# Designed miniproteins, single chains: the designs that were tried, part 18

Each design is a single chain, and the fold is of that chain. pLDDT is the mean over its residues in the fold that is shown.

## One batch from the design tools (miniprotein)

Design m600
Fold by ESMFold2-Fast:
Structure m600 (fold): chain A 88 residues (1-88)
Amino acid sequence: AEREALRARVLELARRAEAAPDPAEQAALAREAVRLLAEAGVLRPEEAAAWLALAEAAAAGRELDEATRARLRREGPGATARLEAFFS
């Protein structure tokens, strides 16, 4: 029930982000989804911080710092596997 409710909420946020015409609004919805996934333990705090930095950089039209970019490349496969398991 808790997992199903969280999954439904995250999918709703993703749907709204796809429909949003403004990159800043898309990023705000993505940040909320990342926050929910972190609170549920799907994303570790350090992974959530990197994804939030990515969303913020995208909203501002700037590049990610190299340290955060390197972290996303290194830790991405583990985060992706957990996200796939959560949404399956």
Scores: mean pLDDT 73

Design m601
Fold by ESMFold2-Fast:
Structure m601 (fold): chain A 58 residues (1-58)
Amino acid sequence: ASLSDAEIAKIAELTGIPPELVSEIVKSAKEAGATPDQIKTALSEAVKEKTGEDLALS
């Protein structure tokens, strides 16, 4: 499974990264062999580190 457009938009808002760039990062990570769960975990941890908020990705 991939991240939804809504999840990408939420990450972009919380991190200050454009949604298009978040989508490209996810694609690059998948191409490098990262699993969707690893990508979601890494993005959630990055958001938490940046903002102090928990990001629930489904």
Scores: mean pLDDT 69

Design m602
Fold by ESMFold2-Fast:
Structure m602 (fold): chain A 68 residues (1-68)
Amino acid sequence: MTPEEAAELTKKTLKENPDKSLSELGEEVGKILEEEGDESGGATVKESLKNAEKLGATKEQVLEGLSL
């Protein structure tokens, strides 16, 4: 999966699950990437969203960052 495809998947998951935390969304997206054979990308997404949550990033800020 390309970084752009991973970003679009993350953005869609955030929009469809506004009640879930960033870390929960990262686990969900990361699992999909791992099932597609991108284990390193999946691990990176999980860690990145957990770190964003620890830094106090909002879901809206993450969505804006993923918008091209």
Scores: mean pLDDT 75

Design m603
Fold by ESMFold2-Fast:
Structure m603 (fold): chain A 95 residues (1-95)
Amino acid sequence: MLTPEEGRRLRRLLAGYTPDELVEKIDLSPEEKAEVRRLLEEFAQARSDDDVLPLTGITKQELMDLLEGRIEPTTPAQRRFLELLRKVLEAVEKK
């Protein structure tokens, strides 16, 4: 689970790196890297905050609100991606 501070840091990472660059910085399993890459590609392809992200079923703005703790995850996919993004943040900060 992400704290609001961790969510804000992750939001900056998602804005500052390509999916390839970010995935290469993290020490995760190949399966976790594939899941993270798919989410990051979806987030990067959403050019408007109103664009719906197919994997989570919510808008880019709502995903950012979820990362900052302004809204709660409502689906298993959203909870899984928050857990995955927490691992990304930890792996990036470990490096």
Scores: mean pLDDT 69

Design m604
Fold by ESMFold2-Fast:
Structure m604 (fold): chain A 79 residues (1-79)
Amino acid sequence: GAREEAEKRVDEGLKNKKSDVASVDEVANAAGLAAESLGGDPLVAGLTARRDALSLGKDYLSREQAIEAAARGAEEGLK
């Protein structure tokens, strides 16, 4: 589902940069890639995830926060 793909994309990004925090741009990218892999709209997914991440007042999100924002974005991209 969207959450599983978003988690996979967030984890791949964190592993590749050897980091435990994700930027807003990385969260938006993870949401877009997750939505695209499931046949959804990556632009809607990315913009939704970016808006959600920014609403938290965070420049960097924990893994858990990044997964939640990316999953919600991907779910919106699938509508």
Scores: mean pLDDT 83

Design m605
Fold by ESMFold2-Fast:
Structure m605 (fold): chain A 83 residues (1-83)
Amino acid sequence: GPSVDELIERIYKAVKEGDWEKAIEYARELAEHLGVEDVKLALDIAIGLVGIKLGVAKIINDEEEAKYYDEVIEALDKLKERL
């Protein structure tokens, strides 16, 4: 099967393409390798990092970037909920 790095790349591509069924499938396959709780922790860390970027975008009044990061956070939260 695909390596952990290949699964991460596939998740990233699926998220970029808006293919949520593929993103969930690859995240579940990653959870089979790492464990569901470790994948959820990784998603929480990613949400935290995107949250910092969102905060910066709001401070500099970049409304388009702020909207994008809000959508990414919501998407990552939904992915975590589906695991």
Scores: mean pLDDT 80

Design m606
Fold by ESMFold2-Fast:
Structure m606 (fold): chain A 61 residues (1-61)
Amino acid sequence: MVVIPEGASEEEKKEIEEAYKKVQEAKELYDRTKSEEDKQLLEEKQKEALRIYNEVNAKTA
């Protein structure tokens, strides 16, 4: 489930949803492999999703 900032445009909502989808995919991969490389990929995707969310939130605040 994705938390989208109130006032975000349809394009910005799509970017946030896409970023969270990438996080979910990376988490599922890490849960299967338990590898350090997949853990780092998950952390990278989480950081990217947070960055996108914060940028959109700042524009709508």
Scores: mean pLDDT 78

Design m607
Fold by ESMFold2-Fast:
Structure m607 (fold): chain A 68 residues (1-68)
Amino acid sequence: LTCTITVTDEDTATLTCSSSCTLSGPVTKTLTKGESITLTLEDLLTSTITTPDGTKNLVKDTCEVVVS
């Protein structure tokens, strides 16, 4: 799994995954390949991501952070 967090404002960011994944935490959402979700940076960084192989990691530890 490759994922990218794009910071769009001082408190918001967009998460995009290269394959299907499930975001869990303050918001629970299943993302398909190339789908994006925009959340507060705090909510996104405190959330976990579940990969297709079933492993769970904190989004902040797994995803590349890009400032736009």
Scores: mean pLDDT 76

Design m608
Fold by ESMFold2-Fast:
Structure m608 (fold): chain A 113 residues (1-113)
Amino acid sequence: SAARRAEIKAKLLEAGREALEKLLGEPLPEEVTTSDILAAAQAALAAGEEGIALVVVEVEAESEEEAREKAEERVRAAYAEAGLEVLDIAAGPAIRLEGKTYLIVLAVRFRRR
C-alpha cells in the first residue's frame, strides 16, 4: 500500500542517517542531510580519496543481529569482488518487513585497491 511504502521509506531514511552517524563517530547537525555527506564523499572519491556509500541489503534471518552480520558479510564480499577495500562499515537499525525478512542499511567507507 501507499501508506506502507511511505512508512518503509521513512524508516530507511532514518536508518541511513544513523548508519552514517555511527560510521563518522558523531551525530549530524539537523541542517546536514545524508545527501550532503554522500555528495562530499563523492567529491573526495573523484579526487582519489576514499568514498562513502549507503547500501540497503535485504536478508532473511532469525534475529536483527544475524541480519546485520549477514548484510555486512555480503557487502564486504561484493566490494572485494569489485576490487574495492572496505575500510569501515556501520549498520543502522534493522527494518523488519514480513516474517524473517529484514532490510539493513549499511554505511560503507571504501577505497580502490
Scores: mean pLDDT 84

Design m609
Fold by ESMFold2-Fast:
Structure m609 (fold): chain A 77 residues (1-77)
Amino acid sequence: SMWKDFLEQLLELAKEAGAEKVEIIETPESLTVVFTFGNDRAAAQFLAQKALLLAKKMGLEVEVKIGGNTVTITIPY
């Protein structure tokens, strides 16, 4: 599944970017991943940009939200 491949690569990118917390919320309609960074807003912005580029490369529709030190990525099924 393309969305599973996206998730695996996204988790690797987040680990490299220094995400301190990862929360995964799955519903029948979507998968939401919330990444929390400490006091590193630049790292959060970097992950958000990389996630959008990866989604575009893979032909996936995703929603990305940045909330200060938090990045929320929603993958609709």
Scores: mean pLDDT 82

Design m610
Fold by ESMFold2-Fast:
Formats: sequence, C-alpha cells, structure tokens
Structure m610 (fold): chain A 96 residues (1-96)
Amino acid sequence: MSKGLKLTPVEKGVLKFIEEKKLTDEDIYRLQVRLDKALQEAENKGVKEKPDRPITEEEAYEILKAIYENTLDVDKYSIEEFRELIEALWRYRLMR
C-alpha cells in the first residue's frame, strides 16, 4: 500500500455513475446481473464482437445509465464493451 491507481476510461465512467447515482452494493450487483443479461442477448443476436473504436469514459457512463434505467438497445454496442463494463464493476467491488 499504496498510491493512486491509474483508472481506464471505462473504469472512470463506471466510478462517475456509481458516485452520481449513489449506488449501494445491492444496486451494483443488480447492474452486473443486467450487464450479464445484456451480454447474453447481444451474443444471441449476433451483435459485433469488437467496437469500431475504443470506448470512451462518456460512452461507458451512457451504457451503464441505459442498463440502470432499462432503456438499453443491445444492438447499438459491441460484445467487448459489455465485457469491459462487467470487469470494471467487478474490479470496483474488490477495491474496498
């Protein structure tokens, strides 16, 4: 321990969303479940595996917001983007 860890753009977007919405551990768990479901739906629909460009902090925030509000269009995003968000949420839970 310990100096500040460098966050990825995706991790920064996730952190902003959690802080702004004041999410509880239960809310974060629910987001992970919804992300896993969105990933499965995207895979079943044959959505593209990789994004056309790297995901930005703002895009990560927008995807999480859409999942939280149950307004997500899974066809708009890539499978890799959902996987990165799942990993970022998992990492956040470990960084207590």
Scores: mean pLDDT 78

Design m611
Fold by ESMFold2-Fast:
Structure m611 (fold): chain A 75 residues (1-75)
Amino acid sequence: MEELLEKTRKVLSSLLPEEVAEKVLEVMERGIKEKLSLSELLARLDEVLAGEPRGLRTMARVAAADLWREIQKLE
């Protein structure tokens, strides 16, 4: 799990500013612990990133959705 989160962080940091990438990672880590659905994860992400530009929010949402699907496949 920790190794998957580190790989997720690296992918997000390559696509998004570090501050935004960290916020996305925190939402995803919490979602794993709480066993959230994709829809619930994206709703929390929208709340956390509400202050960010629309373009960054869209990129974060797409990246998080793709990574979330992969994490869920890996137990």
Scores: mean pLDDT 77

Design m612
Fold by ESMFold2-Fast:
Structure m612 (fold): chain A 71 residues (1-71)
Amino acid sequence: SAAERRRAFLEDRIAELEERLANMKKYGQKLADEYAKIDPKKAEEVKTKLEGNIADLEQRIAALRAELASL
């Protein structure tokens, strides 16, 4: 059915975005830690951008999960 195809699409998309979120947290933290050793101001900027990108991605995942729950 159309609902079954939409469910499959949402599950796949959520899994993809959750993997991206995990990678962003892992690699973004490593980048921030590296900058903190030599340029604390740059590290602060990297952290701020990272936090914003994480929040945006978490909101997108939450919206897709809400749609999935409504099916």
Scores: mean pLDDT 87

Design m613
Fold by ESMFold2-Fast:
Parts: sequence; C-alpha cells; structure tokens
Structure m613 (fold): chain A 80 residues (1-80)
Amino acid sequence: SIEEEILKELKKFEKEASEIVSTLSEEERKKVKEVWDEAMVEITELYEKAKNSKDEEERKKLVEEIKEVIEKTLEKIKEI
C-alpha cells in the first residue's frame, strides 16, 4: 500500500538522520532538528493528501514528492 511505502521511506529517513546526528556536536544537532522539523511538516501534509487521494496517479506523484523532500533534507543535514 502507499501508506506502507511511505512508512518504509520515513523509517529509512529517521535511521539515516540518526546516524548522521550521532557524529555531530550539540550545536549542529540543533540545526539538524530545525531542518528535520521543517521537512516533517511538509512530509506530513503530503502524506495526508496521498492518504485521502483515490487517484493512483496522484498518489504516486505525492509519494515521489515525499521521497524528494527526504532526499533534499538528508543532503542539507549532511552539509551541517
């Protein structure tokens, strides 16, 4: 299901972010949290749209947008 696919991506996102955070200073971790919180707001909104959509094409597009947000967020976190 779309929900299972999104949850799988979110678990990978959390794991990768956690591994990066473990190598960072307290000040850098605060910057990561800010970037993470911003991304999670956007991801949550996209997830709710995907969950409520009955159009398969729209759902696939929203899942792709979620994956793009995750990828861009991880790149930002890696640069901290």
Scores: mean pLDDT 84

Design m614
Fold by ESMFold2-Fast:
Structure m614 (fold): chain A 94 residues (1-94)
Amino acid sequence: SMEEEYKKNIEKLQKLIDEGKLLSEEAHKLAGLTYQGGEYFESQKKYEEALKAYELVLTYLKTRASTAKTPSSEALELIKELEKKIAELKKKLA
């Protein structure tokens, strides 16, 4: 199922985070797929799974931004929107 595929992508991205491999090409692809997974889980009202997915993507984006000499305004706006979305989801789970 799509849900099982997204869960596997989340697990793979978490492993790359745990291994410190966030600047890899594989991490870039998994971050995009994990973001799509977050949107899918949010649409299914699976807020805990959505939160986990978005937090991993945020970790990836912040790591990329912190290592870039000049982060793009687009990347910074995406980080800001993800932080806002995560805060909203946390309120739904409290």
Scores: mean pLDDT 82

Design m615
Fold by ESMFold2-Fast:
Structure m615 (fold): chain A 67 residues (1-67)
Amino acid sequence: MSEEEKERRQRLIALGVSYAGQGDFERAIEAAKEAGGSEEQARALAEAAYNGDQEAVSREARLIMEG
């Protein structure tokens, strides 16, 4: 995976976190999946973001980026 691809995925993850923070779980999950996350990983990221758990958000984001 290229550095540019990783940066794109990171931005999609950040977008998903933002959507989840607004209560838009459907768009949050879709963005996380576009970043390469599974449905389970996408939901975990969305829940962490909604709960304001920055540490969990960072861990889930890393798992999605690493594949």
Scores: mean pLDDT 82

Design m616
Fold by ESMFold2-Fast:
Structure m616 (fold): chain A 84 residues (1-84)
Amino acid sequence: MKEEALEKARRAAELAKEAALEANGDYSAIPEEKLEEIRRLEKEVLELVEKLRKEGDFESAEEVVRHTQELVAEAAKEVEEAKA
């Protein structure tokens, strides 16, 4: 469960970075399909985090959330760098 959530979070961040680099920082040039795929992966990560909390694995849930936030922040930096 935790590993699956982390892998999906990593994939979402990777797709976001690739899309940002390909679009040269122009968010409107990123295909809607790619943005929707990223959002779906992020939603699946949140679902897995909730499941971990339901199972009483709060430590793993916190780890997934923190790692996901770090990956999203790094992806945002890539977008800013490509746009600058």
Scores: mean pLDDT 75

Design m617
Fold by ESMFold2-Fast:
Structure m617 (fold): chain A 85 residues (1-85)
Amino acid sequence: SEEVKRLIEEIKKLLDEFYKIANLTPEQKELLDRFYELVEKHADDKEFIEQVLNALKIALETLKKNPKHAEDFLLLVRSLVEQLS
């Protein structure tokens, strides 16, 4: 649906913002790319995509207040990759 496409696009924007804020290693960048591919593959589960988006929004706002939380954001993404796989 167009609504789910918008949610996935918003997730992409949040990940792009994280890339700009955090000094990521190549391995961490690969993790974010893999996560986005898995999110796209689960586009039929709107409720799950909405939950993922909300979790990422909260994590990114926490990171913006303190860059030391970059590892927490990466741990969240890694956990979601395991759930989506």
Scores: mean pLDDT 80

Design m618
Fold by ESMFold2-Fast:
Structure m618 (fold): chain A 82 residues (1-82)
Amino acid sequence: MFSQEEIDKEIESEIEFAKELAEEAKESDPELAKKLEELKKKLEEILKDESLSNAEKMKKLVELGSEVTALAMLLWVKKKEE
């Protein structure tokens, strides 16, 4: 099972990914950039929440990470369409 340190590192990695995507999206799609910034904030809240178990953090990471990935795919499609 994942240790707390491993889960926290995965959350930190996802925060950085969302941040980079938000910066890329700001020029082409400001609304998509805002959604990515909201997801980054939610990931930061999970990282700081000491009441969550490792399993609960992992579940939330998977759920929010899936949303970040979906927005990344939308950004990619929009860049291909323009």
Scores: mean pLDDT 80

Design m619
Fold by ESMFold2-Fast:
Structure m619 (fold): chain A 92 residues (1-92)
Amino acid sequence: MAAAMAEALARYKAAADKFNAKYGDEEPTDEEKAEGARAFGEALAIAVRPAGAEEEVRELAEKVAEALRRGDLEKAEEYEKELAKVAKEALA
């Protein structure tokens, strides 16, 4: 595995561990969902850096976070699909 991928996975795991310790099995708030989306986006941006997609991934992750913060689930899903597509193409 590339070093960037290992670093991204480590950051994601650290963020997920902190989130789970704080909120447990309770349904997260819109703000907490937005925070999670940003943390995941940062980890993913590092993983796609060698492909030059770092900035695009960060921008899409912020759009997901903003939509989640507003409770706009339709827009959040739209941006998540675009983010997943960009990430898959960059990691292929």
Scores: mean pLDDT 70

Design m620
Fold by ESMFold2-Fast:
Structure m620 (fold): chain A 71 residues (1-71)
Amino acid sequence: SGATDAAAAERAAAEGDAAGAATSVWQGMKLGSSDKANAQRGADAAERAAAEGGHPSAAEIGRKAALQAPT
């Protein structure tokens, strides 16, 4: 579910794992089918976790993965 993938994205971003955060967001998109809400939740979770952990780049990558092609 999108909530589970959002939690995974938060953990990855907090660990400074930008690639893991992006992957978790993509999993959220897949499980949500065509539901963009799940993708947005994943991106938002990655942003929050990265900001709290002091890793803004992880949040940026996670968000970009949800809204556009991975960078």
Scores: mean pLDDT 53

Design m621
Fold by ESMFold2-Fast:
Order: structure tokens, then sequence, then C-alpha cells
Structure m621 (fold): chain A 68 residues (1-68)
């Protein structure tokens, strides 16, 4: 489920976001956006494995842009 994917990825994404210098409010906003994306991908028929891969790539891209 999306909830299971979000629970699995949360510690990884929070650690990466904190390392990138995001505030708690920015981390919460990023997490809400990631959840919305995960729900959209699940509704579109993506597998849990595909969703995990896409979310990791998306967060990595977003954080790289914020560190530039």
Amino acid sequence: SVDDIMAELRPEFEALARAAGLSDEEIAALWAAVRTLAESLAQAGYSPEQIRRILRATVRRELAERRA
C-alpha cells in the first residue's frame, strides 16, 4: 500500500532532507508532496516497486536542486 511505502521511505527521506538543510516545515511540505505523487502513481497502476524507485529518484532530484 501507499502507507507501507511511505513508512518504509520516511526515515531515508527525512535524513536526506535534513542533510540538505531543510527545515521541519520544508520537510513536512516535501513529505506531503511525495505522498500525493505516490497516491497518483498507485491510482495510475504503478507497482509498489516502481513507486519506490520513482519516489527515490524524485526526492534525490528535488534535494539536489535545493543544494545548488
Scores: mean pLDDT 84

Design m622
Fold by ESMFold2-Fast:
Structure m622 (fold): chain A 62 residues (1-62)
Amino acid sequence: GRARAEEVAREVVGEAVDRREALDDEQMRKRAIEAGKRAGLDEEEQEYAARVAVELMRHLRE
């Protein structure tokens, strides 16, 4: 569900921040989709996780 996709997105963003990685939107989207696949998310949930992760990372860069 969306809650699990949001959890995956937050974990991926948190890992990128902890590693001090300067990921662009495409790199962030790719990582969120790969993490979603590993977590057993379907394609719609993977895309939602990618959107949430990109949005969170954009806010952290501002």
Scores: mean pLDDT 82

Design m623
Fold by ESMFold2-Fast:
Parts: C-alpha cells; structure tokens; sequence
Structure m623 (fold): chain A 74 residues (1-74)
C-alpha cells in the first residue's frame, strides 16, 4: 500500500471511530490526529496514540484494520 493510501485509510478509520464515540475528549483527540494527517505532520508517536485510541474505542474490525495499518507505519 502506498503512503498516500495508508494515510487516507487511517483518516477514514479515525473518522469512523469518532462517529462511534460520544466522549468529547476522545473526539478532540481523534480530530487532532485527523488534522495532523491533513497537515502532513503525523509522526510515529501519533500512530501509536491512534492505535491506543482505536484499541479502546473501536470495534473488533476497526482494531484489526488499525493493527495492520500500524505495522505499515511503524
């Protein structure tokens, strides 16, 4: 998968996790990660943080996809 495809898929996954949570702090964290993707400023630490958020708030399918994406980034 290309870097652009990885970033787009990660963005879509984070938007889907955001849509499934009602916690304002989690929504702000996800918005921050999406903004970093859009600005081209996403770091390894941000991917690790995204993985942690998806593990806590995502469905099993979203967690599996995030683990796969994290392997490509990390």
Amino acid sequence: MSREELLERLRELLEEVKARTTDPATQRSLDGLIALIDAGRLTRGHVEYALALVEQYGSEELREEMRRLAEEFL
Scores: mean pLDDT 83

Design m624
Fold by ESMFold2-Fast:
Structure m624 (fold): chain A 65 residues (1-65)
Amino acid sequence: SATTISAAALLGVAASIETGDLRVRVEGDKITVRISPRNLAANLARAREFEEQARSLGVEVVIEE
């Protein structure tokens, strides 16, 4: 089960992880994280850490390469 959070809170969470290697998009109540193919293993690990953190807040995360 997930806790619904506001759009402003979703944007704040998304902004906290956005870098040149990790691009974050908010769509409704979902967050999409696109990872750079450069240093893929490290970027994927970072995206998974973010996914776990977001899950604890009840936010759905989709990871794309």
Scores: mean pLDDT 67

Design m625
Fold by ESMFold2-Fast:
Structure m625 (fold): chain A 79 residues (1-79)
Amino acid sequence: SREVIELARRALEQLERLLTTGEADPELPKVIEELAKRSPEVRKAYEELIQALRQRDAEKVLEAAERLREALERLLRES
């Protein structure tokens, strides 16, 4: 779906910005929620990222962000 491709690309861009600048885009949760309706892997990876951010564990944040990136890239390939 064109809409899924567009949302997944936007999510990847916003995730890259978070990892590069440390600044979270306030629209990222909304974009992910829409994609999570179509991908259980995206939902799980995002929940792990939120948990890591709440724990303030930089290593776990990087690991969870990598898993989310992989789930989003997989969704793009399958769309």
Scores: mean pLDDT 81

Design m626
Fold by ESMFold2-Fast:
Structure m626 (fold): chain A 87 residues (1-87)
Amino acid sequence: GVDESIERLRALLSRTSDPRIQALLSEAIDILEELQTETDPTRIVGLALRAIGLGIDIRLLTSDPALAEEAEEAIREGVLAALKRLS
């Protein structure tokens, strides 16, 4: 669920030393934490799109493709878990 995605992103945050990547990961964690309690469908979609965008930004800025893949997967799975609550 969203909790597992947040924990994965926190693990990535603890392993990176790039302050720009740390900032993006921290923002993604904050968005996923907000998604856990958000009930408004329009806001859930907006937060989901913002989280996906952060995953793209991480890929574009990092020189570590493994970190980019892990971050994108965690964000995608967390977003999907939140969106499934709307159906």
Scores: mean pLDDT 87

Design m627
Fold by ESMFold2-Fast:
Parts: structure tokens; sequence; C-alpha cells
Structure m627 (fold): chain A 70 residues (1-70)
């Protein structure tokens, strides 16, 4: 839906802001939200992207949680 597409875009923006701020916990928080919404939509490509974003932030627990759902 359009609402879900807006939510995905907002999470991607929040991830970018957290990366610029050197906030790995913020990156993981929004990557998890992005991944969970992508999985709800059946968008495995975006869900895998969210796993990689969490891994790059050093947030292995969030990455594992998302990866196990894929």
Amino acid sequence: SLDDEVEIALYEIQIAVAKIANDPEGVAKYAKKLGDLALKRGDLETARSAVNIAKEAGQEEVAKELEEKI
C-alpha cells in the first residue's frame, strides 16, 4: 500500500541519518523496522538489505533475528 511505501522510505531516511550521526543502535532500530515491514509485504530483497545494514552497523543480534525470519 502507499502507506507502507511511505513507511519504508521514512525508515531508509532514518537509517541514513543514524549512519551520519554514528549511531549504530539507531541504525539497527530502523533496519529492524524496515526488515519487519519488508517481510510483512513479502519483499525479501528489502528484508535482506535490512539484515546487511544491521551487520554493517555491528548489530549482529538484530541481523540474526531478521535473517532467521527470511
Scores: mean pLDDT 85

Design m628
Fold by ESMFold2-Fast:
Structure m628 (fold): chain A 87 residues (1-87)
Amino acid sequence: SAMAEKLKKMIETAEKLLEEAKTIDEVRLIVGLLLAELKDMGAPEEVLERIEELYRQIEAAKTLEEAKEYGRRVLEVARELYEELEK
């Protein structure tokens, strides 16, 4: 579907940006933009709530490594959504 293809590209872009991120603020921006795009495309409320909880953990993160770990968990949630859309 067009939605699944768009989501796949968003995940690939976010994954690259997350790996290249050098500050916690960059991780927050990447995840915040992904969350906004998921809301715009009508992602399920349960998926949005899971990502919003992880986003709050990124905001509370004390190290870049911790922020990136929560960012990777956000990408896992987005990949689960992609897999569900391709069933």
Scores: mean pLDDT 87

Design m629
Fold by ESMFold2-Fast:
Structure m629 (fold): chain A 80 residues (1-80)
Amino acid sequence: GKEGQQNLDKEDEELAKKVMELVEKGDIEKAKQLLLDYGKKNSIDQFEGTLESIVEIAEKRDKELAKKIREAGEEALKEL
């Protein structure tokens, strides 16, 4: 159904792919930096929305991956 689709633009989709890849490799600090850089260029509301979309995508593959991405995003949000 269309309800399960993420409303990500090309930039947000690329961010999602890079963040997931970095977290899978154990580069949590690099993932946090990417999320922090995105948050500095965008509003907090947009950052939170994009983070939720990334976590939702990751959750479909691996719950532990999604948890680590959420934790990295929450740490980045604290620095915004």
Scores: mean pLDDT 77

Design m630
Fold by ESMFold2-Fast:
Structure m630 (fold): chain A 99 residues (1-99)
Amino acid sequence: MVSREEIDEILEKEIAELEKMGIKVIRLGGTRAGLEEALRIAEEKNAILVLIVEDENEEVRAELRKIADSYRERNEAIWNNTKPEDLTVVLFVGTDATL
């Protein structure tokens, strides 16, 4: 089973690889305020929004999946039309979200 610590280690490694490519990564934590800030930054900076939707609460998980699905087409368009050095990724970790 993947622990929270293992997820954090994987995320830190992936973030480091993205930053090596010149991509700016902003990581936010699993609170409602963190989610609202992630959505705000994604819209204001025309950034790719990535949600880690692992949570024990099924209602929270469903809300996060719904948001992720709504951003899928937008994220693809940004990825395909933006140079790496101009690209921002906002990562929201929904593990233990207190929505």
Scores: mean pLDDT 73

Design m631
Fold by ESMFold2-Fast:
Structure m631 (fold): chain A 107 residues (1-107)
Amino acid sequence: DRRETLERIRELERQIERLEEQLAQETDPVRKARLLYLLGSAYRDLGDLYESLGMLEEAVRAYEKSAEYYGQAADLLKESNPERAQRLQKLADDARKKAEELRRKIQ
């Protein structure tokens, strides 16, 4: 249902805004990495919803944002937790690949 999907998008956009506000005020690197991970996951879900509606340009932007946030989380954990950083980098790479695949469908 298109209406139900649009409502989920609006709810997810509100969640993203709240997480971005929390991130702006966070100084602890471990908590920052957690917020960045949650933002990466939220933008991935947003991309999936836009893709399901055929809104491919919006889906590409959401997946690119997902990759950015996952990548930032990986960078913050690189020295203290390299195994978790590697898993986060894979999530970033997967999101970037998804954006590239969708970009080819637009062209």
Scores: mean pLDDT 91

Design m632
Fold by ESMFold2-Fast:
Structure m632 (fold): chain A 93 residues (1-93)
Amino acid sequence: SQEHRDFEGGVVMALIRKELERRGLKEPSPEELREIVEEIEKRLEELREELKPEISDPVELIREALRKLAEEYGVSEEEIREGAEEARRLDEE
């Protein structure tokens, strides 16, 4: 659904922004951006495996893993919303 895509895209964009801030990077190279994305994806998979025994629905599983990762990074609901808007703009280009 669009709501699920907006949430997922919003969280991912917000997590990337937090990693850029943590690393002091304003304009990452393609290689640096790839490393950031790979690090986020690995942590997300670890959370999915941790939550898998408690959550049987695969859509709920990914949603809760994303929420937990956003909480660990200190991402706000406003930052998720802003990230979702940015992700949609990129999809339209």
Scores: mean pLDDT 79

Design m633
Fold by ESMFold2-Fast:
Structure m633 (fold): chain A 71 residues (1-71)
Amino acid sequence: MQLTVTVTNGTAVQTAVVEAEPGDIVSVTVMAAEDGTVTATVKDENGNVVATASKSAKAGELVTLELTVGE
């Protein structure tokens, strides 16, 4: 199914579209723009949140988040 991954860190927002099925692992890597929490949210084509993950980071840190797509 088509999924939209949105990664937020302070005012920074990155969005990507990926094809995955329920139970798959979606991996996203982003450079933190600000000190604080990096949050990744995966939504399906209907806007339902099927996965979310968060990690603390420092500005300039590369953060990898792995999300298991909800069924």
Scores: mean pLDDT 80

Design m634
Fold by ESMFold2-Fast:
Structure m634 (fold): chain A 73 residues (1-73)
Amino acid sequence: MKTVRNSPVRVRTGNGRTWVTTESYVYNDDDTTVAWAVLTRGSDGTTRESSQGSSPEDTQLALEAARQKEAEW
């Protein structure tokens, strides 16, 4: 079974904008990282989404976890 871990939400401010970053990682049973996703939301309403994984399924797990974590913040 794969494990999903979320990093604490990070907030930074610059050039009159605030950026909120949410990160999620997917691990195999051997704790090898197989996917990650990073969401960055700006105070101006812009959202950036970056992800990579060893498979489309692992990448989607990381993305869904990051989106869920962002919604909870």
Scores: mean pLDDT 78

